# Ledger of designs, part 44: designed miniproteins, single chains, continued (3)

Each design is a single chain, and the fold is of that chain. pLDDT is the mean over its residues in the fold that is shown.

## One batch from the design tools (miniprotein)

Design m9593
Fold by ESMFold2-Fast:
Structure m9593 (fold): chain A 60 residues (1-60)
Amino acid sequence: SSAEIEELEKRIKELEKEIEEIRKKYGDSPKGQLEVGILEGIKDLLEWEIKRLKEIEEKE
């Protein structure tokens, strides 16, 4: 549904802000790189779910 897509898009924006804050706090340190990598992985999963939901909406 559109509401589910909106919620996922909101979560992606929140993750992007968290990534920015981690980059500001830790820079390019190993800890910063690991934390950002984890959040980018979560973001990729949410983007995949949005793509899937949009395909469902195109059919219905």
Scores: mean pLDDT 82

Design m9594
Fold by ESMFold2-Fast:
Structure m9594 (fold): chain A 85 residues (1-85)
Amino acid sequence: SAMELAEEALRTAEEALEIALEAVRVAETLEDLQRAIGLAIAAIGIRFEVETLLRKGTLTEEKARALLEEAKRVLEEARRLLEEL
């Protein structure tokens, strides 16, 4: 359902944000800090978009699925960055 996909997108984005913030904490170069901050902003943006669609009652299964896919990509990028640091 759209709600289940949205809830998974929110959980995935929250995990991505936690990992991105850890990357911010351990970054030793300005470039890595900027990459980590960018991923944190992306995760916050996904959460904001999901919550906005829920509040407006305009959430569809297609939109929820797309947001979940984006959240999973941000999570993978955050994990990869943290492994490089």
Scores: mean pLDDT 91

Design m9595
Fold by ESMFold2-Fast:
Structure m9595 (fold): chain A 66 residues (1-66)
Amino acid sequence: MSLEEKIERLREMERRALASVPAEFHAEIRRIVERLIRELEENPETDIEELLQRFQDEVVRLVAEA
């Protein structure tokens, strides 16, 4: 899987999360995605499934701790 394909999978998960959570969390969700994309650009061989799981866990934590 290419770096561009991995970034697009993160962007798809971002879009789904933004559709599912209250607007108050949208800015932080976007920050989480931008951080994960930076990590991926620094290490393109990073497993995308691991990044998607980390994204999901961080979004769940964000909403649960509000």
Scores: mean pLDDT 83

Design m9596
Fold by ESMFold2-Fast:
Structure m9596 (fold): chain A 55 residues (1-55)
Amino acid sequence: LEKIREEGQRIVERAKELSDTAGQQHADAMASYIARVERELQAKQLEEQLQKLLE
């Protein structure tokens, strides 16, 4: 009986850990996408500044 209780608790804890990991992966993917878009916008701004200097 004690062993069954212990096993059940371990399963619940593992399920919680898996849920947290999936959430973190999703957040990381979104952050990477946003950072990429921001970098492209900054590159465009720098390009425009360079054009002004060259003219």
Scores: mean pLDDT 71

Design m9597
Fold by ESMFold2-Fast:
Structure m9597 (fold): chain A 55 residues (1-55)
Amino acid sequence: SMDEEFEKLIEELEKKLREEGLSEESIQTARDVLRQIYEENPEAGKIFAEWALKE
């Protein structure tokens, strides 16, 4: 489902941010912002998460 796809993207993003040395607070903020976007517009939330994971 789209929710499962989004959760997978969030998991991958958290991993990336931890590898980049971001604080727990920064990781939490990024997750909360993306979840808020997803709640308002699931397609936009997914696109933003995918974009954040792009090199």
Scores: mean pLDDT 81

Design m9598
Fold by ESMFold2-Fast:
Formats: C-alpha cells, sequence, structure tokens
Structure m9598 (fold): chain A 60 residues (1-60)
C-alpha cells in the first residue's frame, strides 16, 4: 500500500515537471496494480490519467 501511495506521488511530481513519459509509465503500473488488488475505482482513475498523458505525448 505505502509503495503504491509513494508511486502515485512520484508520478504526480513527474507530471508537474513535464516528464509525461515517466508519469505515464507509473500511472500505467498503478492502474494494473490496483486492478489486481480489486480496487477498480483507483484502477480506472490511473488508467484514465495514463490515457490522458499518452494522448498529450502524441500531440507534442
Amino acid sequence: SSNLENAEKIAEEYKKKGDYEMALSIYGMLAKSYEELGDYEKAKEFREKAEELWKKIQEL
């Protein structure tokens, strides 16, 4: 749990710094991890965040 919470904060920091590729990688990992834990709300949240960043990267 603490590892996932720390990864979430790290991803947000990368996103704020404009490192979208690193943030995307971490959000993708978080979505999968929460899905495997049965936390589908959190999994959906991070999957959507990853999708938004992926689209943003493609527009650069």
Scores: mean pLDDT 84

Design m9599
Fold by ESMFold2-Fast:
Structure m9599 (fold): chain A 89 residues (1-89)
Amino acid sequence: SLVEEIERLLEEARRAIEEGRFEEALELLEEAIELAEKLEDPELKLELLERLLELAKELLRRAPKELLLRAIALVLRLIGLILDAEKEL
């Protein structure tokens, strides 16, 4: 299921952040966002987007300077997606 795939990507991204593999974590979070956008259940979609935002914020806090712009863009994208999802409910 999409939820199971997103949960796996969230766990993989968390481990990547813990191990200092920040570029891999960015890629995993970007993939998870694409899957979350496909969710039809608005409550689950919001819940998973909020969890993605928390990991993206942690990534931003720890990101090396070379990845800062990508991490900032990811956080801003998630904020926009959450705002849009809330307005449609």
Scores: mean pLDDT 87

Design m9600
Fold by ESMFold2-Fast:
Structure m9600 (fold): chain A 71 residues (1-71)
Amino acid sequence: AMVPLDLSGDLEAQAAALEARIAEDPDDAEAYTMLGLVYEALGRHEEAAEYYRRALALDPDHEVARLRLAA
């Protein structure tokens, strides 16, 4: 598979865990960023960008989300 090793595990299980984390704490900027990375690994770049924007709305200094969203 042409995916990074860190994101080559069970992406569906990782997404479900991150969605549960966000449901419990919707202000968790890190969870939004991680979910964005999972969607990128799935090839869903538009959805990943939405999650990065949400992460930046909560934490504008989040380096990973900022770098991934920057054009």
Scores: mean pLDDT 74

Design m9601
Fold by ESMFold2-Fast:
Structure m9601 (fold): chain A 68 residues (1-68)
Amino acid sequence: SLEEKLAELRKAVDEIFEKNKDKPLTEIGREIFRKALELTEGLSPEERQALLDEVARYVREKIAERKA
């Protein structure tokens, strides 16, 4: 389901941030973007866009947490 894919994407974002603690945010962003495209490859354009928008929102929250 779309909700299961969103949960999978959020988990992938968490893992990328944890593994790349010493890397610049630009490099982390590239890893996340690559993974998001990979995990959404089989979805309709509408479903993919909705998931990518939610991932972008989650990434913004994680960036704020890292700066705190």
Scores: mean pLDDT 80

Design m9602
Fold by ESMFold2-Fast:
Structure m9602 (fold): chain A 103 residues (1-103)
Amino acid sequence: MFERAVELLERAIELLERAIRIIEPKDPEAALEVSILLGVALIELGLAKKYKDKEMLVRAAELVIEAADRLIRTARRLGDEEALRLAEEARRLAEEALRLARE
């Protein structure tokens, strides 16, 4: 289950990176804020993978969910349906990863 949660988070992060690229030219400040959160999530995920640490994996998942929530709000405000779809999918994957990490 640990490996599955990692795979789901890595996929969620890829989707959020794509959404950030879409949002960046329209709202560079929002894109930067989310990029910072995603950077911290990547550090926590890296540590979780290295140490097989479920608590770090939970923290990474929570940060990815927060990043997704911020992108969802921004995409809705900007009317960007593609970025919204990517962020909503990423949130769903991160929620499943969080569930698996807590088991």
Scores: mean pLDDT 89

Design m9603
Fold by ESMFold2-Fast:
Structure m9603 (fold): chain A 77 residues (1-77)
Amino acid sequence: LPEASEELLEELAEKFGLSKEKVREIIEELRENPEISLEELAKKFGVSKKTVAEIRLEYDVEIGVELIVEAVKKVTE
């Protein structure tokens, strides 16, 4: 999976009162271990399950948009 944008990292850090580095580490864990449960991820980083669920959702949306853009580029030419 592609890396999260710097803008997404900043937005999530501000929204949840986390450091940008901590948000980056959470997303890197999701990239390296996409089968990780939200409970396990929350426990690993010492944040609420709701926080990691929202971070995962925002990351999945960003990735989904990028995949759609790339698919359109491949079929329009």
Scores: mean pLDDT 75

Design m9604
Fold by ESMFold2-Fast:
Structure m9604 (fold): chain A 99 residues (1-99)
Amino acid sequence: DKKERFEQIAREQQKGVDGLVQTMADGVQREQDNPDMVAMILDGVSRSLDSLKKGAEEAAKEAEEIPETKDVAEELRKVAERAGAESKRARELSAQIRS
């Protein structure tokens, strides 16, 4: 079932974004007295979120071509947008810390 497959992809991509956002929050709190470590965590999270964004965008394009999965394509686009926004936030915070 193509719809079930893309729904599973959307759920796993969303969990990935949630996990990286949590890793960023926990890392910033834990390492608050170590700016070099915070910047390293933010850089790593940003790279991982950029990869998730690309994966979600690719899956959305595939799902958009199938009538039964157009709704899932919209969900995947929202996941990609969120991953991109969180990646940008991580990059901006890292740049501020390194300045």
Scores: mean pLDDT 86

Design m9605
Fold by ESMFold2-Fast:
Structure m9605 (fold): chain A 58 residues (1-58)
Amino acid sequence: GMSEKQRLLEEAERVGVRLALQGRYDDAREVGLKVTELVEAGNLEEARRLIEEAKRKI
């Protein structure tokens, strides 16, 4: 099974790809970098919030 950290990173990658396909390259870069930093810091709740906010832009 996938760890919660791996699931968040994979979801962030999918969201980032979708933002990039819409030409939202700065938003795509921001979600990738910030989610990675939050996951590495163990701040999984903030990582989830950031992913959900980014999904609202798609």
Scores: mean pLDDT 85

Design m9606
Fold by ESMFold2-Fast:
Structure m9606 (fold): chain A 74 residues (1-74)
Amino acid sequence: VLSELTPTEKAILLLLATYGELSVGQIAKRLGLSQSTVSYHLNRLKEKGLIEEVAPGVYRITEKGLAVVQQLVE
């Protein structure tokens, strides 16, 4: 459910929907957060099936994640 996502998790989904694939470091720089904080939220999003790890430390949004993002902009 959309209401189960934190503002940080919503921001991560929007970044991945916009840029495609980003590393933990790239997400951290764009959001002004530590890599540890970003990794925590990425793990939660991955557990929900909203993102996937395509290479070590590099993430992409899933089709399920894109459906969630559409609710964020509407």
Scores: mean pLDDT 82

Design m9607
Fold by ESMFold2-Fast:
Structure m9607 (fold): chain A 59 residues (1-59)
Amino acid sequence: GELYRATKDVKTSHPAFVSLKKGDLVELLKEVDSEWAYVKSLKTGEEGYVGKGVLEKVE
């Protein structure tokens, strides 16, 4: 899938969401809407929702 990078830290305790640190790489699994994406963290293997505004596309 397409690769993205977290532009800031995201911390969550909710199981539907993914926690990320600034600089972490994620694979885009699904675009949900204009604000939310479903991603997989390459560092932890965790999958979940994250705000699209915290992601930067990596070519």
Scores: mean pLDDT 82

Design m9608
Fold by ESMFold2-Fast:
Structure m9608 (fold): chain A 61 residues (1-61)
Amino acid sequence: MLPDEKEIKEALVLIGLAIAKYLTPEFSDEQKELIEKAEKALKEGNVDEALEYVRKLFSLD
């Protein structure tokens, strides 16, 4: 059965967070805060919010 859109988004967030944690020593305090917020949103079941934090983390101006 094809995964639900929510399951796909959760997988993307988890992959993004894993990559971010691997690169953590190179991140600013603001980027580390985004990782924390994404993980908190995931724990609260707020997958769309978690995905936006991960997206912002890799797209910071």
Scores: mean pLDDT 75

Design m9609
Fold by ESMFold2-Fast:
Structure m9609 (fold): chain A 58 residues (1-58)
Amino acid sequence: MKKAVATAPVPKTSEDELALRVGEEVEILEEVDENYVLARSLATGEEGIVPKSALELL
C-alpha cells in the first residue's frame, strides 16, 4: 500500500477532486497523469483526484 500525507490544504473545486487538510493521510490508488493521482482519504474513505505537489510519500 502506497501512503502519502498532505503537506498543503487541497480545496475541492470539482466533483472528481478530493479535499484534504494538512496532515491528512491518503492511500494512492492510481497515477492519473504526471501531476495528479487518484487517492483515498484514510480518515473518511472518500476518493478523488489530488495534485502530487500537495503530497509527501510515507
Scores: mean pLDDT 80

Design m9610
Fold by ESMFold2-Fast:
Structure m9610 (fold): chain A 80 residues (1-80)
Amino acid sequence: MKDTYTVTKEAAAGETVTFTAKSKNPDIKKGDKVSARAETADGSRVTVSEAKVLDNGYVTATATIDGPAGTVTFTITVEK
């Protein structure tokens, strides 16, 4: 099974943005395989780090903007 979470945030140049979402799937647990990606509308380079499932079933990912300020779209996927 594969569950996807998407959120959009505005970020300043050089800012680190953290996305956190409560899982809609009760079967998602800490240690499940998580992948995350982030994209910007203006083509800024983004470095994604620290995608994980927390003990409380929340999914989190962090991205750092390596270019000008813009809108960042996070996509987090959890695989089971």
Scores: mean pLDDT 72

Design m9611
Fold by ESMFold2-Fast:
Structure m9611 (fold): chain A 81 residues (1-81)
Amino acid sequence: SEAEKVIEEAKKAVEDAKEGKKLKEEGEKEGDATKFAAGSLILVGAGVLASLTRERAKKLGNEEAVKLADEALKIAGVEPL
């Protein structure tokens, strides 16, 4: 269903945001510019996915997916669309 899909997308956004943040922080700690850049790009992608998923979740009235998308946005530090 669309509700299941939007929850799965929101969960993916949270996972991507956590991975990107961890990789970026590891890159900063290790002085690894490649890791830092990779983590930063993953965070940007997670923020975009979360913003789009949040809008779809709102239209569907899926509060669980909205909360997950908001968690991903908070981790990524990105404003919603």
Scores: mean pLDDT 84

Design m9612
Fold by ESMFold2-Fast:
Structure m9612 (fold): chain A 65 residues (1-65)
Amino acid sequence: MKYEEELEKKAETIAESGAQGKKASLEIAGRTLSEEELEEIKERLFEPVKESLKKIDEIEKQRKE
């Protein structure tokens, strides 16, 4: 149970952190992101992060470690 929810929660947290890091980097470069642009970046990061976490879990399942 809740495995999918655990993955989504972890992916969301990582994606949010990544979006905030991107915002900070762009601000250092003299460009800022709106809240809407931040949400778009977070959404785009969510799926790749979730997929990476799934792959890690699949590998662990196959290794039974």
Scores: mean pLDDT 75

Design m9613
Fold by ESMFold2-Fast:
Structure m9613 (fold): chain A 88 residues (1-88)
Amino acid sequence: SRRERIRAIKEEVIERVLADPSLTEAEKRAAIVEIGRVAEAALADPDAVTLEEVEAALRGAAEGAATAVRRGLAAPASDEEVERALRV
């Protein structure tokens, strides 16, 4: 289904974040939380956007969240927030 494809894209983007040696643990955690939020929104209306747009949005969210933490503009993500994002 389209929802299964969105979840597969989410898992791929998370795996790339976790494998990125240039990111700190705080940056990875923040990226995962934002990936979860964007994926949850896409899953609420899976026909509103293309799968290509979903992938771009998830990657952009990850980069934006990591940058915000790096610049001191965002608090570190809690374990509960990370676990919630992974369950989406």
Scores: mean pLDDT 87

Design m9614
Fold by ESMFold2-Fast:
Structure m9614 (fold): chain A 55 residues (1-55)
Amino acid sequence: MSPEELKEEALRRMEGKSDEEKEKVMAELYVRLAEAGVPEEERIAIVKELTEKVG
């Protein structure tokens, strides 16, 4: 999956979930973004954006 697809899938998986499930999804997303070659700055920005949307 592209980084954008990973981000969108993570958002869908976190909708209506507990904080524990959200943390798992975000941890998986961060690892998968790193495996896809996404730079650290961009990974941090994505995690921040998703935290703002679900928190």
Scores: mean pLDDT 78

Design m9615
Fold by ESMFold2-Fast:
Structure m9615 (fold): chain A 81 residues (1-81)
Amino acid sequence: GLEKAKKLLEQAEEALKRGDYEKAVELALQAIKEAVKDKGGLDSEIMEGMALIVAGVGRLIGDYRWAAERLIRIAKELLES
């Protein structure tokens, strides 16, 4: 649910602070999936799609920090909207 998404987002932010970018990406994606499951609707589904593209691009170019920062932003937007 929403509280689980918030906890996962906090864990993603802590991973980012530690420089564990791959873990930050994983945790932020989990937070986004939990938030989308709780919220439903087209806007949240579009944001999940964008998150999957960001994660894929980050992996392709090897820039997990870039991916983590953007995924955390998407997760925050989902939880604040």
Scores: mean pLDDT 85

Design m9616
Fold by ESMFold2-Fast:
Structure m9616 (fold): chain A 84 residues (1-84)
Amino acid sequence: VEEKAKELLEKYQQAIEQHKELLQAAVEAGDAEKSRQLLQGLERTTSSFVSLFNSIDEELAKKVEEEGKELIEEARAAVEKVAE
């Protein structure tokens, strides 16, 4: 159980890093539509991983959800900057 949670956490962190890189590139390019799509993708990815963690470790799922919320707020701010 613990090993599966750790592996899933590593996959989550990799997916989030990938989304952050793509979002930063879209923001720098001034692509408001792509930036919004990437924000939605980040939200979906976070929700999917929280659901998977919840099936293994509910406490870890709550931590991932809180961290994901902070990342989504950062991403939303970046998207707003492009949309203006």
Scores: mean pLDDT 78

Design m9617
Fold by ESMFold2-Fast:
Structure m9617 (fold): chain A 62 residues (1-62)
Amino acid sequence: MEASEEAARKVAEAAGVSLKAGKGGVELGMGGSPQLTAEEVAERLAADPEAARAVAEAGRGL
């Protein structure tokens, strides 16, 4: 899970950054769709529950 955790973290950060760039000025920094982003990434990373939990916690912080 160590390698999976790092990969998941990279994916989550990349997804967040891509959304900010695409929005061209996210006001709240929610990424346009915080539930969609967190849920989508978590679903894809469901194989690594630790990574999915980290993404969900990041979403809760929004």
Scores: mean pLDDT 47

Design m9618
Fold by ESMFold2-Fast:
Structure m9618 (fold): chain A 60 residues (1-60)
Amino acid sequence: MMEEIRLALGEMGLAVAVRSGLTDLEELEELARKIAEKAEMSEEVTEEVLELARELSERA
């Protein structure tokens, strides 16, 4: 429940960053980690957000 909401927030944050021109994998991973820490995500959810950052970087 709350973990799904946190994951969705991470997805939205990364999508906005990519839309703003941030396509560097290192920068997207740093953003993902900051979102995870601020939203108090579990390690498993943090890993999912990091994997999404990698996928978004590859699509750019």
Scores: mean pLDDT 76

Design m9619
Fold by ESMFold2-Fast:
Structure m9619 (fold): chain A 67 residues (1-67)
Amino acid sequence: SEKTKELFEKLWESLSEEERKEVEKRAEEVKEKYAKDPSLTEEQIEKLAEAEKAAEVLARVVEKALK
């Protein structure tokens, strides 16, 4: 949804440049891992990589909030 996209953009912007690079690196690693699975379509791999990226961003924001 539009609200989910806006929320994700705000969370992403709350991260430092170094944290964003770490998230992007992890997302690429996840995408490469899923790309090795012949049962997954390119669209499914893309959606899974996006979900993992969102989860990593959320985890980092929550970790900061708990300090």
Scores: mean pLDDT 79

Design m9620
Fold by ESMFold2-Fast:
Structure m9620 (fold): chain A 60 residues (1-60)
Amino acid sequence: MISQEELDLETNVALGLIRYAITLNATKDPEKAQEEARKDVEEFAKSLPEETRERILSLL
């Protein structure tokens, strides 16, 4: 079974990949897509509860 923390991590990664694909299609610039995906992932992580955010960082 996947824990909530693992699901949140996987969701964050999935959102980053989706953002990358959308931005790449719109701009056709992989460097821009990478930077936007990174920012989106960072913002998503900051919106999570502090406990969940720290748990995700601990998985690194």
Scores: mean pLDDT 69

Design m9621
Fold by ESMFold2-Fast:
Formats: C-alpha cells, structure tokens, sequence
Structure m9621 (fold): chain A 69 residues (1-69)
C-alpha cells in the first residue's frame, strides 16, 4: 500500500539523514529537509500521526544540525 511504501521510504531516508549529519553534508541535509517536509504532508493526509511525529522530530534534528554549520 502507499502508506507502507511511505513508511519504508521514510525509514531509509531517516538513516541517510543521520549519516549526512555525521558527515556535516549541508547540501544533502537541505535536500532531505525538503523531502521530509513533503513526506510529513503526505503522512498527515493519510492520518498517520505516528509517522508525522517521527518526521517532525527528524526535521528538527536536521534544522539544528544546519544551524551549527
């Protein structure tokens, strides 16, 4: 289903974001920030509150990492 595909895609992207934070990869983090914001909107439309919360936490993590660059 589209919901299962979104959850799996989000999990992969979250792991990639963690690696990008470790590398201080500003360009990748900016791209992922946009991707997570789009995923969050789709998750909200699908009424997946758990995924929305997880994506909000990761967005905040990326924003903090970018602010320290």
Amino acid sequence: SSMELLRRSAKISIEFARQAIERKDERTLQTLLKTFQQMKEIARKLNDEELVKELEEEIERIQKALAEL
Scores: mean pLDDT 87

Design m9622
Fold by ESMFold2-Fast:
Structure m9622 (fold): chain A 57 residues (1-57)
Amino acid sequence: MEANRKALEIIEKAEKEAEEIEDEEERRRLVIRAVAEALRIIGDAIQAEIAKRRAAA
């Protein structure tokens, strides 16, 4: 699924940016936002797959 690759890219980018942030709270917020975005992308992909399977059979 393309969604898996896109989700990983978002997390990797956030992790790299977080390493340059000295404030632990700011770093945590950045990572949480990235994880939430990744989960949304994966969730949308799962819903699309379910809809496709229902349409096929």
Scores: mean pLDDT 78

Design m9623
Fold by ESMFold2-Fast:
Structure m9623 (fold): chain A 88 residues (1-88)
Amino acid sequence: SLDEEIEKLRNEIKKLVEEYETAPDSQREELKRKIVSLAQKLIRLEAERMAEEGDFDLDKVRELYNFELEITRKSIDEAFEIIKEKIK
């Protein structure tokens, strides 16, 4: 289900962030790119879920839109820091 995919993806992102903290420098850039890519996928799935439910909060829509804008407009390094703060 969509909810199961979202939960699985959130847990995968959390695991990769934990891996990043203990990773050697040679692997950190690749891990950052993977985390940002997965966060973009997560945003799309959460938007799809909101649309399918027909019961949505405009404040949640705004928060999701702002999160997508932030990670899209920022560098990979800045996007990674934002993702760490929002996906706890």
Scores: mean pLDDT 81

Design m9624
Fold by ESMFold2-Fast:
Structure m9624 (fold): chain A 113 residues (1-113)
Amino acid sequence: MKMSIEEALELAEKAIGLALEGKLEEAEKLVEKVKEALKEYPENAELWTKLGLALGKLGKTEEAIEYLKKALELDPENYEAYYALGLIYEENLKDYEKAEEYYEKARELKEKE
């Protein structure tokens, strides 16, 4: 195995942080490495969620939504994926109504845990 799931999740989180700092080229390089790991762990909903959020922070809005919806296909109660969809609809699309719908769903699911 070229990369463990724990390493892939750590790199995805680092990519989110780099994108937030405006280090977009560095973040994109980590996203590409994590996408390769995703081919070995295609059913890991957390990895789809973190990659979706990183893609959203990079402005790759359509791809970000696709990845987050895949996370929800794998884990329909994944409140983090709903929260990430809310952020993308708010920050990237300025669709405040859909953002609030996703945020409400995330809150409801988190309170059930």
Scores: mean pLDDT 87

Design m9625
Fold by ESMFold2-Fast:
Structure m9625 (fold): chain A 97 residues (1-97)
Amino acid sequence: SLDEVEDGIAQISIAVAKLGIEKGDYEGAVKLLEKTLEKYPDSPEVPYAYIVLGEAYDKLGEKEKALEWYNKAIERARQLGDEDAVKEAEELVEKIK
């Protein structure tokens, strides 16, 4: 379906952003994730986009913004029943302290 194609594009965009973070392109990752969230706001991949966005802000030293995005990821993942995303985001909150 079209939704499956859009979810696939969101998933690929998130993976590209994550690779950007590994390469030190934190600002590029943020911009890509913001565009992904604007285009696919209702995708089941949204919690993972929030997680990666939080990781990018953590790498930029913006710890409070990182925490805000991880908490948004937890809230959205709970709404979707995505226990794996909840656990991943909660572990990242603990690492920030």
Scores: mean pLDDT 88

Design m9626
Fold by ESMFold2-Fast:
Order: structure tokens, then C-alpha cells, then sequence
Structure m9626 (fold): chain A 61 residues (1-61)
């Protein structure tokens, strides 16, 4: 998911939550926001692990 696309999805979820059925839309918005944030945090953690892995391989060489 591109950063711009992710931000648009988040904005649409918030707009839908404010204008529509609170019950259904609130649940959908929460899920989308959680996945968006979790994806970014997980991606940063993976990048850190990748750096450590590259360093370990260099030490073996």
C-alpha cells in the first residue's frame, strides 16, 4: 500500500464514521486505522532487523 493511498483510506474511514452509521462504520474505521498503523510500525521493525541481518552477514565474511 502506498503512503498516499493509505492516508486516503484513513481519511475516508474517518469521514464515513462521522457521517454514517456509527455502529458499523466505527468498527470498520477502527480496523482500517489499526492495520495502517500496525503496517507502518511492523515495516520499521522489519527494516531494523534487516540492517542487523546484513551486519551479521558482513561479520561472517
Amino acid sequence: MTREEGEELRKRAIEAGESGDIKAIEEVAKELIEYLQLNKEAQEEIEKKLELYKKRVAEEA
Scores: mean pLDDT 60

Design m9627
Fold by ESMFold2-Fast:
Structure m9627 (fold): chain A 75 residues (1-75)
Amino acid sequence: SNATKVMAVALAVVGAWIDEELFGRDRLPELRDFLRSLVDEETADKIVEIFEKYRKENPDKAALEVIKLVEESLS
């Protein structure tokens, strides 16, 4: 379902953020590849831009904007 896809994307973004912040792991390439498997390339690139922009300042805002973008792309 679209809700399942939105949740999968949100969890992948949160997981990449946790790996970077708590363990110092750069998961950006794997995140990009995973997103492109679920959504179109333009949407995947926008999600990555949101993650990069907000990950250091407000991860909650990044997650909400990602959810909104994916919902719009699947409507």
Scores: mean pLDDT 69

Design m9628
Fold by ESMFold2-Fast:
Structure m9628 (fold): chain A 74 residues (1-74)
Amino acid sequence: SPQAARDAAVEAEINRLLVDTVRRMNAATSPEERQAVLEESIARLKELLARVTDPHLKRRIEVAIEQLQAELAA
């Protein structure tokens, strides 16, 4: 269905975002760069959360936001 295709595209976007976040965190050379990566990734996940209707995708995004916020607070 068109909705299943959209949900799959969102899931792929979430997975790409998280992989890119890890790569950028590993490449960051300062605490300020790491903080910026985390803040940008959290903001992008919040944008995705606003666009999704699937409850399982919402929960996955919420968990990812919580994990990145915990890293930012450490």
Scores: mean pLDDT 86

Design m9629
Fold by ESMFold2-Fast:
Structure m9629 (fold): chain A 61 residues (1-61)
Amino acid sequence: SQADDDFILENIRLAAEYLVKEKDKEFQEKGLKAMENLASLAPPDLAARIREIIEETKKKL
């Protein structure tokens, strides 16, 4: 449902914010890979939005 998708996306955004504050680059890379894996298991619309967050997060690392 839209509410479930919004909840997932909000939690991914919060995780991404914490990832940007992380000092360990290996941990940052593992976090990004985990988010990409989640996107690969998600429906196409949700996957696209998760990948948008991943790309924005990469710009801040």
Scores: mean pLDDT 82

Design m9630
Fold by ESMFold2-Fast:
Structure m9630 (fold): chain A 84 residues (1-84)
Amino acid sequence: MSEEERERLWGETVVALVEMQAAIALNIAKQGASPEEIQRLIEELRKYGEWALEELKDHPDLAAEVKRIVEEAIAELQSYLASQ
């Protein structure tokens, strides 16, 4: 496997990890997490997204996908806070 192939696979892995973290956070919120827990999940997801965007700085298409996933998940988490 070439360096370029490894970098591409890593980028795809980063996107998958972000999708998984978003899904876990949303699942926890849907199972009746407290407002304090939801706020912590939002902060953790933001920080994870920032890490992912730095990892994907040379892959703007994958970075855009990560940004979309994080923004949509945070918006849904915030909607659970607003419903209490």
Scores: mean pLDDT 85

